# Designed miniproteins, single chains, continued (3): the designs that were tried, part 23

Each design is a single chain, and the fold is of that chain. pLDDT is the mean over its residues in the fold that is shown.

## One batch from the design tools (miniprotein)

Design m8768
Fold by ESMFold2-Fast:
Structure m8768 (fold): chain A 74 residues (1-74)
Amino acid sequence: MPSVEEQAEALVEETRAALEANRDNLEAQEKIFTEGLLRVGELERESGDRALARRAAQEIMRAMHALRREREAA
């Protein structure tokens, strides 16, 4: 069984990779982002590790903000 930390790292990596794979698809990005945050919320509820869940959510948010900044810069 993976640790809570390993689960959080895998979730961030999956979400980041999915966002990059769907860089030109705004609808897919919104779904991936929403699903990623929901999964972080589930992980927080199951583990009770709010700090770990908060860090995972912040990494997902940073990835989404980076994509938004690239669109604004174009």
Scores: mean pLDDT 82

Design m8769
Fold by ESMFold2-Fast:
Structure m8769 (fold): chain A 83 residues (1-83)
Amino acid sequence: SIKELVNARVRLIAIEAEVYVAERLAKKNPELARELVERTRRDIDDLRADIDALEPDFPEEAAKLRKRVDEAEERVREVEERI
């Protein structure tokens, strides 16, 4: 539904914010950055399942969400390499 699409978009914004915080913490507090990226990885996995469920009704929006999730996951990997 459109409500589920909106919820997925809000959750993606929250994930992107968590990644940003982890990137800033990587040098000053690597332990906290590690905890944040572990939580963010779980949030990404959950969101990917929700995006897959949206694809039949909203294929173009699902594709856009997947691209942004993939970008967030790459940023998480970069943080993991630095801590």
Scores: mean pLDDT 89

Design m8770
Fold by ESMFold2-Fast:
Structure m8770 (fold): chain A 93 residues (1-93)
Amino acid sequence: EVERARARALSEDPEEAREGILELLRIANTSEDPRERLEALLALAEVALTHPDEQVAAMAALALAVALASLKSSENPEDRALAEEAEAAIRAL
């Protein structure tokens, strides 16, 4: 699931990339699997840092910021820990 969304988000077609970014955001916010959520956050960071289209990269950065804000404001300590883990991994990129 994450790999398909990541491949779409890295597409040179901006509409396809947009769909991929939205799917990654959905996975980051709704997946029951913490590993899938982490992978989706890291994929959004990768798209934000590496996509040659500046608008697509900016969209991925905004989606990542929204997902991290949601996790940081969660009542669930596991969600907050996931945000810290994702931020540490992104800094290492």
Scores: mean pLDDT 83

Design m8771
Fold by ESMFold2-Fast:
Order: C-alpha cells, then structure tokens, then sequence
Structure m8771 (fold): chain A 80 residues (1-80)
C-alpha cells in the first residue's frame, strides 16, 4: 500500500541518516559537504511526500525533524 511504501521510505531515510552520523568523524570536509547535500535532498523528498499525503503528515514531519537534527550535528563536525 501507499502508506507502507511511505513508512519504508521513512525507515530507510532514518537508517541512512544514522549511518552518515555514525561515520561523520571518518569523512573528509568534502565528503561531509556531500553528506549534508544528500540529507537536504532526502528532506525535500519527505516534504513533498507530506504535501501529497496529508494523512501521513505527522510521521513525515517527525522524520524531517529528525533528519534536520542529524544534519545540524554533521554541520557541527564540519565546523570543528
């Protein structure tokens, strides 16, 4: 179902964000910038899903918030 597909996309997005954060200290500054760009692209995709699927808005907005928090932590590592 569409709901199951969206929940799977949320799960994969969170797993990818976690993997990026776990490995962030091993990345070069150039690699960290690419990771930040990829997180921004995922956030934009989830925002579009939330606009198209109002019934899933709460779950998608929670996922977006989490990905933004991960992005902020990676940005702090880049600035260190």
Amino acid sequence: SKKEEILKQIELAKQLADLYLQNAKNFSPEELKKVIDELDKIIERLKKLAEANPEMKEELEEAIKYLKEVKEEIEKILES
Scores: mean pLDDT 89

Design m8772
Fold by ESMFold2-Fast:
Structure m8772 (fold): chain A 75 residues (1-75)
Amino acid sequence: MEEVRRRAYELMLELARLIKEYQEAVKNGDTERANKIKAEIERKIAELERLMPQLPESTRLSAEDFIEKARELLA
């Protein structure tokens, strides 16, 4: 339980950093870097989604909101 929660928290922090890097790459016109970061974000989202059934409801709702915002950004 605690390990799953810690991993979910770490993934959300990593996603926040990657989202910032993605926005910077897009702003700078670095398409190659943006595509690489996008792939990494999608991989981290998939990992977080796999952990969601094991998370407490409050943490799961936070993770769901974070995933939704990340997907909206990548669209």
Scores: mean pLDDT 82

Design m8773
Fold by ESMFold2-Fast:
Structure m8773 (fold): chain A 85 residues (1-85)
Amino acid sequence: MLIEKVKLIKKAVESLGRAGVISEEQAKEIIEHLEKAISDLENKDYDGAIEHLRKALDILKSAENPNLALIQAIEEVIKEVEKAK
């Protein structure tokens, strides 16, 4: 389910932030957008969910060493949400 996929991405971001692989500030901002996307998906606000997923994606892409696996995971979720509309 889409919500479960976003929750798994959120847990991955939390773990990477704790490990210092991404900055704590970037991890916090990404997590905030992922939590808003989860809330939007629960309310079937697919457009709101896509906007928050795109913001999380932009933060990941702006990092000095972008995490390609997380970028791909979020891009795949965005495509699935757009298909669900």
Scores: mean pLDDT 84

Design m8774
Fold by ESMFold2-Fast:
Structure m8774 (fold): chain A 70 residues (1-70)
Amino acid sequence: MREEIIRAEAEATMYYLATLLWPEEKRVEAAEKLIEAARRVLELAPEDERLRRVAEALIEFAREAIEEVE
């Protein structure tokens, strides 16, 4: 479980950076993967208020990034 949470956090961080830095055509894909990773963090650590708050913020950010391109 702990390793799975760390991997989900790492994936969310990586896709957050990808969503910021990648060209527009790839940013939607990065944002969708960010949402998936953030949702996985929520599923693995539902009792962690800090992780939940960060994951929710990342999902919101990713949704906004998708809307800007589409």
Scores: mean pLDDT 78

Design m8775
Fold by ESMFold2-Fast:
Structure m8775 (fold): chain A 88 residues (1-88)
Amino acid sequence: SREERLRKFVEEILAPYPLTEEEKQFLVDYFVEKYKDSPLSFEEIERIVRITLAPEFPELSKEEQDIYREFWVRLVYNLLKKNNGKFS
């Protein structure tokens, strides 16, 4: 299903991050609930999720990007968690 495909996609994006299973599950559930019934194409949803959870920092080395993405995804988690999954 679209939900299963989206769940797997978010899980794969979060796989390399040193987040707890609880933190990863929260983010997976958030994006699945937000986009499961969205009129957007799956390709558009994938793009939004990638920009939100794994943004590119083209001015940085690959190693630096990996570090900054880790800080960024933790920031996203904290903001979504604080607002009960309501991120504007």
Scores: mean pLDDT 81

Design m8776
Fold by ESMFold2-Fast:
Structure m8776 (fold): chain A 83 residues (1-83)
Amino acid sequence: MSEEELRAQFREDARQFAEHLPEVLERIKKAVEEGNLSKAVSLLTALYIGLAIARYAGDEETYQRFEQAVKEAEELIKKALEK
């Protein structure tokens, strides 16, 4: 696979993943509410992977969608860890 083909594949994969961001955020929220922090962190890790793929693909719009989702997920987990 050429670099250009790989970048095109990552762009498509990132866009496909981005369509499910509301569901992923809802799953993180539910995991936090249930006290399942390992699940919440695993889902956040998937968002970081999506962010990295979008960045590599050069898709600024999709990158911004993942960046926003990561910030929302981080705040949900942070609030769960605060006393």
Scores: mean pLDDT 83

Design m8777
Fold by ESMFold2-Fast:
Structure m8777 (fold): chain A 94 residues (1-94)
Amino acid sequence: DEETFLKVVEFMLELAATHPGISKEEALEIIDKELEDEKVKELLKKLIEGDKEVIEKAEKFLKELQEQIQRLLAGEEIPNERVLRIAERLREAN
C-alpha cells in the first residue's frame, strides 16, 4: 500500500529531525507512543527489527518514490499530497 509506505517515510523523516542519533530501542518506544496507525507501526517495527521481506518491499518503494521526486524536481505533474510533503521536508533539511 503506497499510502502506508509514504506514512512510514514521513514518520522516519520526522524522527530523524527531532531525535537525531537515537538507538533502535528508543525508536521502538517512540513508535509505540506516537503512532496509532497499526499498519504503519507494524511496518516500522519490522524495518527496525530487520525483516527481510519488509526491507525488500521498502527498498522497492523508496526507488519508486525517488523517481517520483525526480519527476517533481524536473517540473512534471504534481504527485499526491504526501509525496509533496516529503519533498518539502527534504528541501527544509538542506
Scores: mean pLDDT 73

Design m8778
Fold by ESMFold2-Fast:
Structure m8778 (fold): chain A 81 residues (1-81)
Amino acid sequence: ASTQIKEINALIDKVPLEKAYLIHLSYVPPVLAGDKGVLKEQLIKIEKEDFSGPYTAWLKEYGKDKVLKQIEDDVKAVLEA
């Protein structure tokens, strides 16, 4: 995984289990909140620009760096709540 993925994963690991349900992706479709493993798997797909997944339109429009930044910001928002 890239340095960015490692940093986002470290932030996800800091979210208490009881607050994991607050992790929402802003750009649709929302990943099931509360499952850190599913979120981490989606980050790997996004980094590899896997256009077969639910993020295809978002990845084509904005690219992986903007999508990963949005997810990082979403996780940080949960940590600040």
Scores: mean pLDDT 67

Design m8779
Fold by ESMFold2-Fast:
Structure m8779 (fold): chain A 58 residues (1-58)
Amino acid sequence: SMEERAKQAAEAAEAAAKAGDARGALTIGLSAYREGQKTGDERLYEAGRRGLEAAKAA
């Protein structure tokens, strides 16, 4: 489901950032954000925003 995809993207981005992989977190976050724009899915937008914030904090 889109909810599961969004959750997995957010968790993957946060895990990458926690491991010190800011670039990986950014890539995952941007991918989710772009998919959210393409589909209009708010959960993917939110996952993208969370991933991008995680990348900034890494």
Scores: mean pLDDT 82

Design m8780
Fold by ESMFold2-Fast:
Structure m8780 (fold): chain A 76 residues (1-76)
Amino acid sequence: MSKEENLLRIAEEAGVKLSDDAAVRLLTMSQRELAEAAGLSVSTVSRLLSGETPLSPENLEKLRRMFLALEEEVAA
């Protein structure tokens, strides 16, 4: 599965409906930018995007908060 499909799937699992602008911004982010925004390590983000590790409830909540912050960023 592509990075794009995995990121959008994770957002859906987190219960966040991303606008087109937020989705585009998300897909242009590096793994380092995603890690900083979500409060995760780069290695954790890489493993989540590759499907190497399952999405824990704690990591899902951190990602959910990041997706919501991203929506606020693009709305401003």
Scores: mean pLDDT 77

Design m8781
Fold by ESMFold2-Fast:
Structure m8781 (fold): chain A 79 residues (1-79)
Amino acid sequence: SEAQRLDDEAARLTGEGIRAGKTVGVEEGRRLLDEALEAARRAAELLSDPKESQGALQQAEQLVQYALQYMEEEAAKKA
């Protein structure tokens, strides 16, 4: 389904964002994580159940927030 394709894209972008944050820089990682969240939001909008849609979006937002915290902690260790 389109929702599944967007969820798969969000997962890929999340992984790439974490890698980019560690290799290129936190700003590039943040940019990719913002793209991942947008893909997840679009996937959630395709769900017919509002409760499932909100749950999926909340989980995606939490995952992105944890990834950002992890990248910030790793950057701090290098300082």
Scores: mean pLDDT 79

Design m8782
Fold by ESMFold2-Fast:
Structure m8782 (fold): chain A 94 residues (1-94)
Amino acid sequence: STVDQIISLITSARNYFTMAQQYRDAGDWDSMQRYIDQGRQTVGQALSLISDPSIQSQLSSLFDQGIQAVRSGDRTSYNSTMDQIDDIVDSIRS
């Protein structure tokens, strides 16, 4: 289903952002940026499948906040942002 495809793409984007955090922790800023770029592209694919503009806007804003948290090394803000994304994704699954 389209919902399953959206969830799969969001999961893939989060995996890229997790890799970016690991490279940031290692001080490898070039690899961090590469994985952020892959995650951002994957988010764009997921958002393109969402017909509700309110949900699309909320997820876009939250992923931008998550990316900023990765860049700053703010794990608490990153986790909080991902929890909010999970809540929205769960509402789409229902």
Scores: mean pLDDT 88

Design m8783
Fold by ESMFold2-Fast:
Structure m8783 (fold): chain A 58 residues (1-58)
Amino acid sequence: SVHEEGVRLAERSKSDITSSLTSQANKDPSKKSSLLSEMNSKNSGLDRAIAVLRAGLE
C-alpha cells in the first residue's frame, strides 16, 4: 500500500541521513555537535511521520 511504501521510504531516509551526517562529522569534528543536533531534529520528524503512516495502516 501507499502507507507501507511511505514507511519504508521514511526509514530509508533516516538511515541515509544518519550515514551522511556521521560521515560529515568524521571529516570535520568541529561541526560534530551541530550535525548531531540536526540529525536528531530530522530523525524526530521522520519518527513522527512513520508513526502517523503506521496508524493509517490499521
Scores: mean pLDDT 77

Design m8784
Fold by ESMFold2-Fast:
Structure m8784 (fold): chain A 59 residues (1-59)
Amino acid sequence: DRRERALEAGRIGMAAGVRTAIATGDAELGQKTGDEALRRAAEEAGLSPEEARRVALES
């Protein structure tokens, strides 16, 4: 399901970003890492990163 893949992409991005920010103490690095992870997962699901973020926020 495309929607479920979008939600998964959003979750992957958020988890990667938060984990990196906590581990490094660098919120900006965390944001960048999370955005890259989200983008990659979204592309694999056939969605734009913005669409994946929107779907994740609605859940």
Scores: mean pLDDT 77

Design m8785
Fold by ESMFold2-Fast:
Structure m8785 (fold): chain A 74 residues (1-74)
Amino acid sequence: MSPEELREQMRKAGEELKAKNGEKSELVIEGASLTVQYLGKMVEALVAGNRKEAEKYGQEGNDLSLEVEKKAKA
């Protein structure tokens, strides 16, 4: 149709596709980023000689990774 109507239709199609699939992808990316942060905290605790805190951060990172994987699947 008009160029304006075509642009609006394509924008809506993109937003629908993002809404249906992008949210899951974004959750996986966010979870991966947070897992890296927990890995950093674990290494910092190990360098400081605080093994109890390192184990806690390692467990939290692992639990987050499993939660993200669960949400990325069914």
Scores: mean pLDDT 69

Design m8786
Fold by ESMFold2-Fast:
Structure m8786 (fold): chain A 94 residues (1-94)
Amino acid sequence: VSDIKKSIDKALEEAKKVVLKKTSSAEVKSQLNTFLDDLSLDKNNKKRSPFAVYLIEEFQLSPKNFLKLLLKYAKADKLSADMIELLETAISIV
């Protein structure tokens, strides 16, 4: 069992706390919770994309390098500005 997923999950949860302090929007909070849920999904969840799990397992990336890769995709307009801030904050924590 790799500590990589646990390290990423912990960094993302701590980053969420920081980002949520900057917003009063319930919609943004809901979107952040959905994003974290999607990243934390096991590959056995048949109804959602396991892409984050695939990247962690397939490439054996360090937590920091995995988050940097996600940030690169987020900046390619794959995620909202709030998710970009979440990822940048998580990178600083991990």
Scores: mean pLDDT 64

Design m8787
Fold by ESMFold2-Fast:
Structure m8787 (fold): chain A 92 residues (1-92)
Amino acid sequence: DKERHERYRNLSLEEQRELAELGKIFSVALSLEVVKLNNLDESRVSEMYKDVFNLEKLPSLEEIRKMINEALEKSEELRKLVEEARELMLNR
C-alpha cells in the first residue's frame, strides 16, 4: 500500500510513534470488546497484550483494562474508534 507508506514517512518520528501506540491500544481494546460480546476466555487478551507491547510477563486483565481506560481518557480519537467498532460488532 504505497499511499499509506508515503503518508507514514511524511510524519515526524514522534507522530509515527504516537500513531503506532494508538494502533496497538486500539487492537487490544477491540479484542477485549470481542471477547466480552462473545463470552470468550479473556486470557487470550492478556497473551495478545504481552505480544503487542513486548512485555516480559503476562499482564493481568485488570492492568490491561486500566491502561485501555487511561488511553481512552487521553484520546478522543481512540474513544470514537472503539465506539464505532463496538457498534459495528453489535450489528454483525
Scores: mean pLDDT 68

Design m8788
Fold by ESMFold2-Fast:
Structure m8788 (fold): chain A 96 residues (1-96)
Amino acid sequence: MKSTATAEVPAKAGEVASARFTVNGDGKLTVEVETPDGRRAVAEMDVKPGEGGIAVLARKDGTVKVTVTLEGNGSISVEPGKGRAGDGAPAVPAGS
């Protein structure tokens, strides 16, 4: 089974765009990030129920698109957030 959620986070150049996601299940999680300047990042991990997040420094005004896909059992949700410039470290529910 596959569950997908997408959040669009508006950001200005020099701001950190963030999104939070909630995993209500387990399986393989794929997080895809597309920045306003056309850069893409993809991370894959095995997850259990919990919360995670991703933060990306915006280098150009526009929208950061975050797509989260859970392949396995359960559901995923994602919501937009906003961080401050200088703290662009990614946070994920799995990877310990």
Scores: mean pLDDT 72

Design m8789
Fold by ESMFold2-Fast:
Structure m8789 (fold): chain A 82 residues (1-82)
Amino acid sequence: MFNEKLTEMLRIAGEVISDPELVAKLVGLALRAIGSILDGDLDAAKESILEMARLIQSHADDKSRARIEQLAQEAIKALDEL
């Protein structure tokens, strides 16, 4: 569930962001979120997800921004349901 939300966020990012450096940064944030979960630091994981969402949204149209917000909320909910 959680990994599916992260994968979908990165897929949308790939559609709206053509800069390879920004895509690499987003992948790094996704890996940081996963690492934080493994360390038991759910607050750090949520922070990484929100940072990813904000970065993608800054390059997205209204529809993509709404979709990213939904995916970020669903990912955070999945962490809370642990």
Scores: mean pLDDT 81

Design m8790
Fold by ESMFold2-Fast:
Structure m8790 (fold): chain A 89 residues (1-89)
Amino acid sequence: DKKKQAELLIKSATETVRGGLEAGHPSEQIGDAAADAVVAASERFGYGEEAAKAVVEALREDPEALEIAIEKARERNEENAELLEKAVA
């Protein structure tokens, strides 16, 4: 069930991002992990839009990490960066 696998990946990724924010990890590290989650959800399962929305919500308190996530996603695929940008709007 690809939907269940995508939901588990998104949940794990958002928990990792929130944990990193609470632990005071660098924005670069948090943004990189967030970009990885969106790329994986998009490319493996076609759930990039849902992943982008979840990641943007998790990064609401760290706009620097969100900007890094968008940059890192764009380096791999411009389409993934567009998903994050749409989720911010």
Scores: mean pLDDT 81

Design m8791
Fold by ESMFold2-Fast:
Structure m8791 (fold): chain A 64 residues (1-64)
Amino acid sequence: VENTGVTPKTVELPEGEYTLTNTHPTTPLIVKVNGEPVLLEPGESKTIKGPATVVLPGGVKLTK
C-alpha cells in the first residue's frame, strides 16, 4: 500500500510484520501508528508489527 496523494490515508493492518518506507528523496515524513508519531528520514525504512491502525502521509510506502 502506498499513499501518492497529499491527503493522509488511514489503513488498518491485520497481524503481521510490515515495513514503512519514506520514498521522498529530501523530506522527512511522520507516520502515525496507533496514534503514535513515527519519524521516517528520506529513504528510511522502519518495521512495525500489526494489528495496527496506520495513517500514511503522501510519499510513504507500506509493505509486508
Scores: mean pLDDT 78

Design m8792
Fold by ESMFold2-Fast:
Structure m8792 (fold): chain A 68 residues (1-68)
Amino acid sequence: SPKLSKEEAKEKLEKAKKELIEKYPELRDVIEQALKESIEMLEKGEEPEKAENLFLKKVLLAIDKQER
C-alpha cells in the first residue's frame, strides 16, 4: 500500500470521524477527542500510521464498552 501523507491521513481521519459519529452518535465526544489526539500526533511529526492506530484503538475500545 502507498504510504499516506500527513494531509491524506488527516482527510482519512476526518472522513472516518463523520462516518463513525453517524453510526454511533452516543460516542460523539469520544470520537471527536480521539480525532483531536490523532491530529495532534500528526502535527507533532508522528507517523501517519501511529495516528491512525491511536484513533482506531480509542474508538474500538469505546464501542466495545458501549456494547457491554
Scores: mean pLDDT 81

Design m8793
Fold by ESMFold2-Fast:
Structure m8793 (fold): chain A 57 residues (1-57)
Amino acid sequence: MSPEEVARKAREIARELGASEGGIANAAGVARDMALLGHSEEEALRAARKAAIASRA
């Protein structure tokens, strides 16, 4: 899956988790960067989910 597809999935996951617009954007960025660095989609989406939750702490 491309980094852009991973970022799109990360946005949807963050939105479903109730993250703010800033949290959704941050989660997408984290997932995209991880995919660009060669991490798996699962690892990228896991990090995005954690980032989305943490951005509201």
Scores: mean pLDDT 80

Design m8794
Fold by ESMFold2-Fast:
Structure m8794 (fold): chain A 61 residues (1-61)
Amino acid sequence: MEAVKEAIRRIAREAGLDEIVVERLVQTAETKGVEAATKDTLAAVPEERREEVRRRLEEAA
């Protein structure tokens, strides 16, 4: 879980998401699991950044 939380924080911040959104995604990973957090992360980023974020999440998994 720690490695996944770190990956979500890093990827979301680099995608330009606000700290509030980043923390919410980390909490989603803890409460609903990694798959739910991944989908929420992709939904939170603009479409232009979605493919980049997806590739980084695949590398972290």
Scores: mean pLDDT 76

Design m8795
Fold by ESMFold2-Fast:
Structure m8795 (fold): chain A 59 residues (1-59)
Amino acid sequence: MRVVEITADDLTDEQLANVRELARRAYEAGDEIRVTGKNPENLARVQAAVDEARAEVEA
């Protein structure tokens, strides 16, 4: 199991889509994801994308 760290600073819509895809692949491989950053709004958006990807993989 690997830990993949995603930084939520300087978030764009393109990067958000990439985060969702990255998170899905990581969870499919049995990896863990940590979201970090200084902007609370970007943190929430990235965490939501990660949580959606996890739910899809675990379904």
Scores: mean pLDDT 77

Design m8796
Fold by ESMFold2-Fast:
Structure m8796 (fold): chain A 70 residues (1-70)
Amino acid sequence: MLTREEAIERARKVARDTLEDYLKKGLTLEQAKNVAYSAAYIELLRAGLSQEEADELARKIVDEVIKEFE
């Protein structure tokens, strides 16, 4: 199983890759943000985090990643 640290790092990478892909395809920042959140959330759940922890961390990760594109 992934550690919490490894799960967060994987979710961050997935969020960044998803955000980049959808922005390149012409989605708005808000639309791309929603897709990136879903991708990060699923990765965290897959790693064995609770729904509450996955939601909190996915929001934090996406907010951090979005600052790189603003």
Scores: mean pLDDT 81

Design m8797
Fold by ESMFold2-Fast:
Structure m8797 (fold): chain A 60 residues (1-60)
Amino acid sequence: MSKEEAVRLLRERGARDLEGTSEALAEIYGVSKEAVLTMLRVEGARDVEGAVEAALKAIG
């Protein structure tokens, strides 16, 4: 999945903050919400786009 497609999908699902983004990414990739949130914070993600970038880097 491309970063642009992932950002659009998350926004369509109503992700507005880091926690909502973490929930949506956890559902898409089949991982725990807590694990995604921890990874995003470690990578310094501050918004939906930064969160997607960090998640793609960690999973791919």
Scores: mean pLDDT 68

Design m8798
Fold by ESMFold2-Fast:
Structure m8798 (fold): chain A 78 residues (1-78)
Amino acid sequence: MRADTLSTEKRELAKVLYLLGYSQRDIAKALGVSQAAVSEIVKAHGLDELEKSEDTAEIFIKAFNIPKEKVEELISKL
C-alpha cells in the first residue's frame, strides 16, 4: 500500500501501546498496520510474557528513547 506499513518507529510504538494494555486491533488501527503485524511484534519480543502496566511501558520508553509525544498522539486516536 501507499505508505510504509511497518517502520522501526511504528514497531516501537506498537510495543509501548501493547504494554499500556491496548488491544492488538486498536494498536493496528492507530498505527495503520495489520493486526498480524502487531501480533508478530509482540511475539518476537516476548511482550506477551510481560506484565501490562504503565511502569513496564515507561521502562520501555526510556530504554529505547521512544518519543512520548508520539505515544500520546496515538492514544488520542484510540
Scores: mean pLDDT 73

Design m8799
Fold by ESMFold2-Fast:
Structure m8799 (fold): chain A 75 residues (1-75)
Amino acid sequence: MERLAEALDALEAELPAVLARVRADPSLKPGVLAALDATLEQLAQLRAAYPELAERIDALAARLEALRAEIEALP
């Protein structure tokens, strides 16, 4: 459990920098969107396997979905 919690912490800490990177280099947009989609799929699997982390995973998934929408809206 501790390693999963640490991985979730690390991912959450990186989210603000992801949007800034895509704004600076729009060529990253397709790859970042694909990575966010893959991460959301992994979070759904983790939620099913570790219901104790459901609230945290749901909160992180909501942030990733919001970030994905912001990136997708970039020109």
Scores: mean pLDDT 80

Design m8800
Fold by ESMFold2-Fast:
Structure m8800 (fold): chain A 105 residues (1-105)
Amino acid sequence: MREKMIEGLRKIAEKYGLDIEKLLELFENADVVGLAKLMLEGGAPKEVIITVVLQVGKFYGNAEGTKEALLIVGVPEEVAEAIKDYLEGKTSAEEVEKKYEEALA
C-alpha cells in the first residue's frame, strides 16, 4: 500500500507542479495537515487535496488530522466529521460519499 500511495503522490505532483520531495516528507511523517497546506499553497484543486487527505489519513489511521486538514481545504464541518467517524469505524463509506457529493459537487 505505501508504494501505491507514493506513486499517487508522484503523479499528482507531476500533474499540478507540486514539490514531490516536500510531499513525500510530509507523507512519511503522517502530516496530513501539512500535506493539505502544501497542496493548497501550490494551487492543486480542492477535490485532489481532499482525495489525498482521505487516502493518507486512512493509511495512517489519523482521523483527527484528516478532519483538521479537510476543514483547512474548506470542507464543511458536518462532512469532515462524517469522514472522521468513517475512519473510526462509526459510519459507512456510502453515507460519507453522499454528504461529500452534496457539499462539494
Scores: mean pLDDT 80

Design m8801
Fold by ESMFold2-Fast:
Structure m8801 (fold): chain A 68 residues (1-68)
Amino acid sequence: MALAAKTSLESLRAIDALSGDPSKTEEVVEAALVMKTPEGILMAASLSSIRSEPALSEAARKALDRIS
């Protein structure tokens, strides 16, 4: 959802900026999904649909694939 996607995007941007490594973004999304929370799954699904941020959407999509 738009609000959740915006909040998650800002958090992930902060983490990525600190490390400069897109894999950190993927690790954060995976941690949320591993907890098997509906909010974590929804966050990853929202991020995977953000085409303006291809690195974030790709990381989120990979994390979603790993729980299947």
Scores: mean pLDDT 57

Design m8802
Fold by ESMFold2-Fast:
Structure m8802 (fold): chain A 65 residues (1-65)
Amino acid sequence: SDAEIAREIAARYAGVEPSEALARRIAAATKQGRGDGAGALLVTEAGASAEQASRATRELMRALG
């Protein structure tokens, strides 16, 4: 699922493990072309650094955007 892809990317590139609900929100933002929104969720809700979130967002947009 898109949420599973988002969880895998968040773990691999940002070093965080978002909940399923948060992963669904991240995936939805990415599919809507809102990479900055996905990155903000990684920082504010999942606890990623801005640098980690930036790397993860690039991979999310490539996979789901």
Scores: mean pLDDT 87

Design m8803
Fold by ESMFold2-Fast:
Structure m8803 (fold): chain A 72 residues (1-72)
Amino acid sequence: SHTEEIEKEYTELAKELGVDVEELKLGLRGPEIAKLQEKLDALGFSPNTPIDGLFDIGVEKAVLEYLKAKKE
């Protein structure tokens, strides 16, 4: 389903960043999430928030937009 595909894509994105997917979950904070935010910003996908190392719903939205663009 859509949800299962999103979970798989999250895992692949985490591997591409060189971090564990357990470090890239909603509500977590740390340098691994800051790496994710920096990568999204560098690729032209930015949440409507500053890079603060917090994985909030804005970061999740940016990840989903990135994954949609990556498939095209």
Scores: mean pLDDT 72

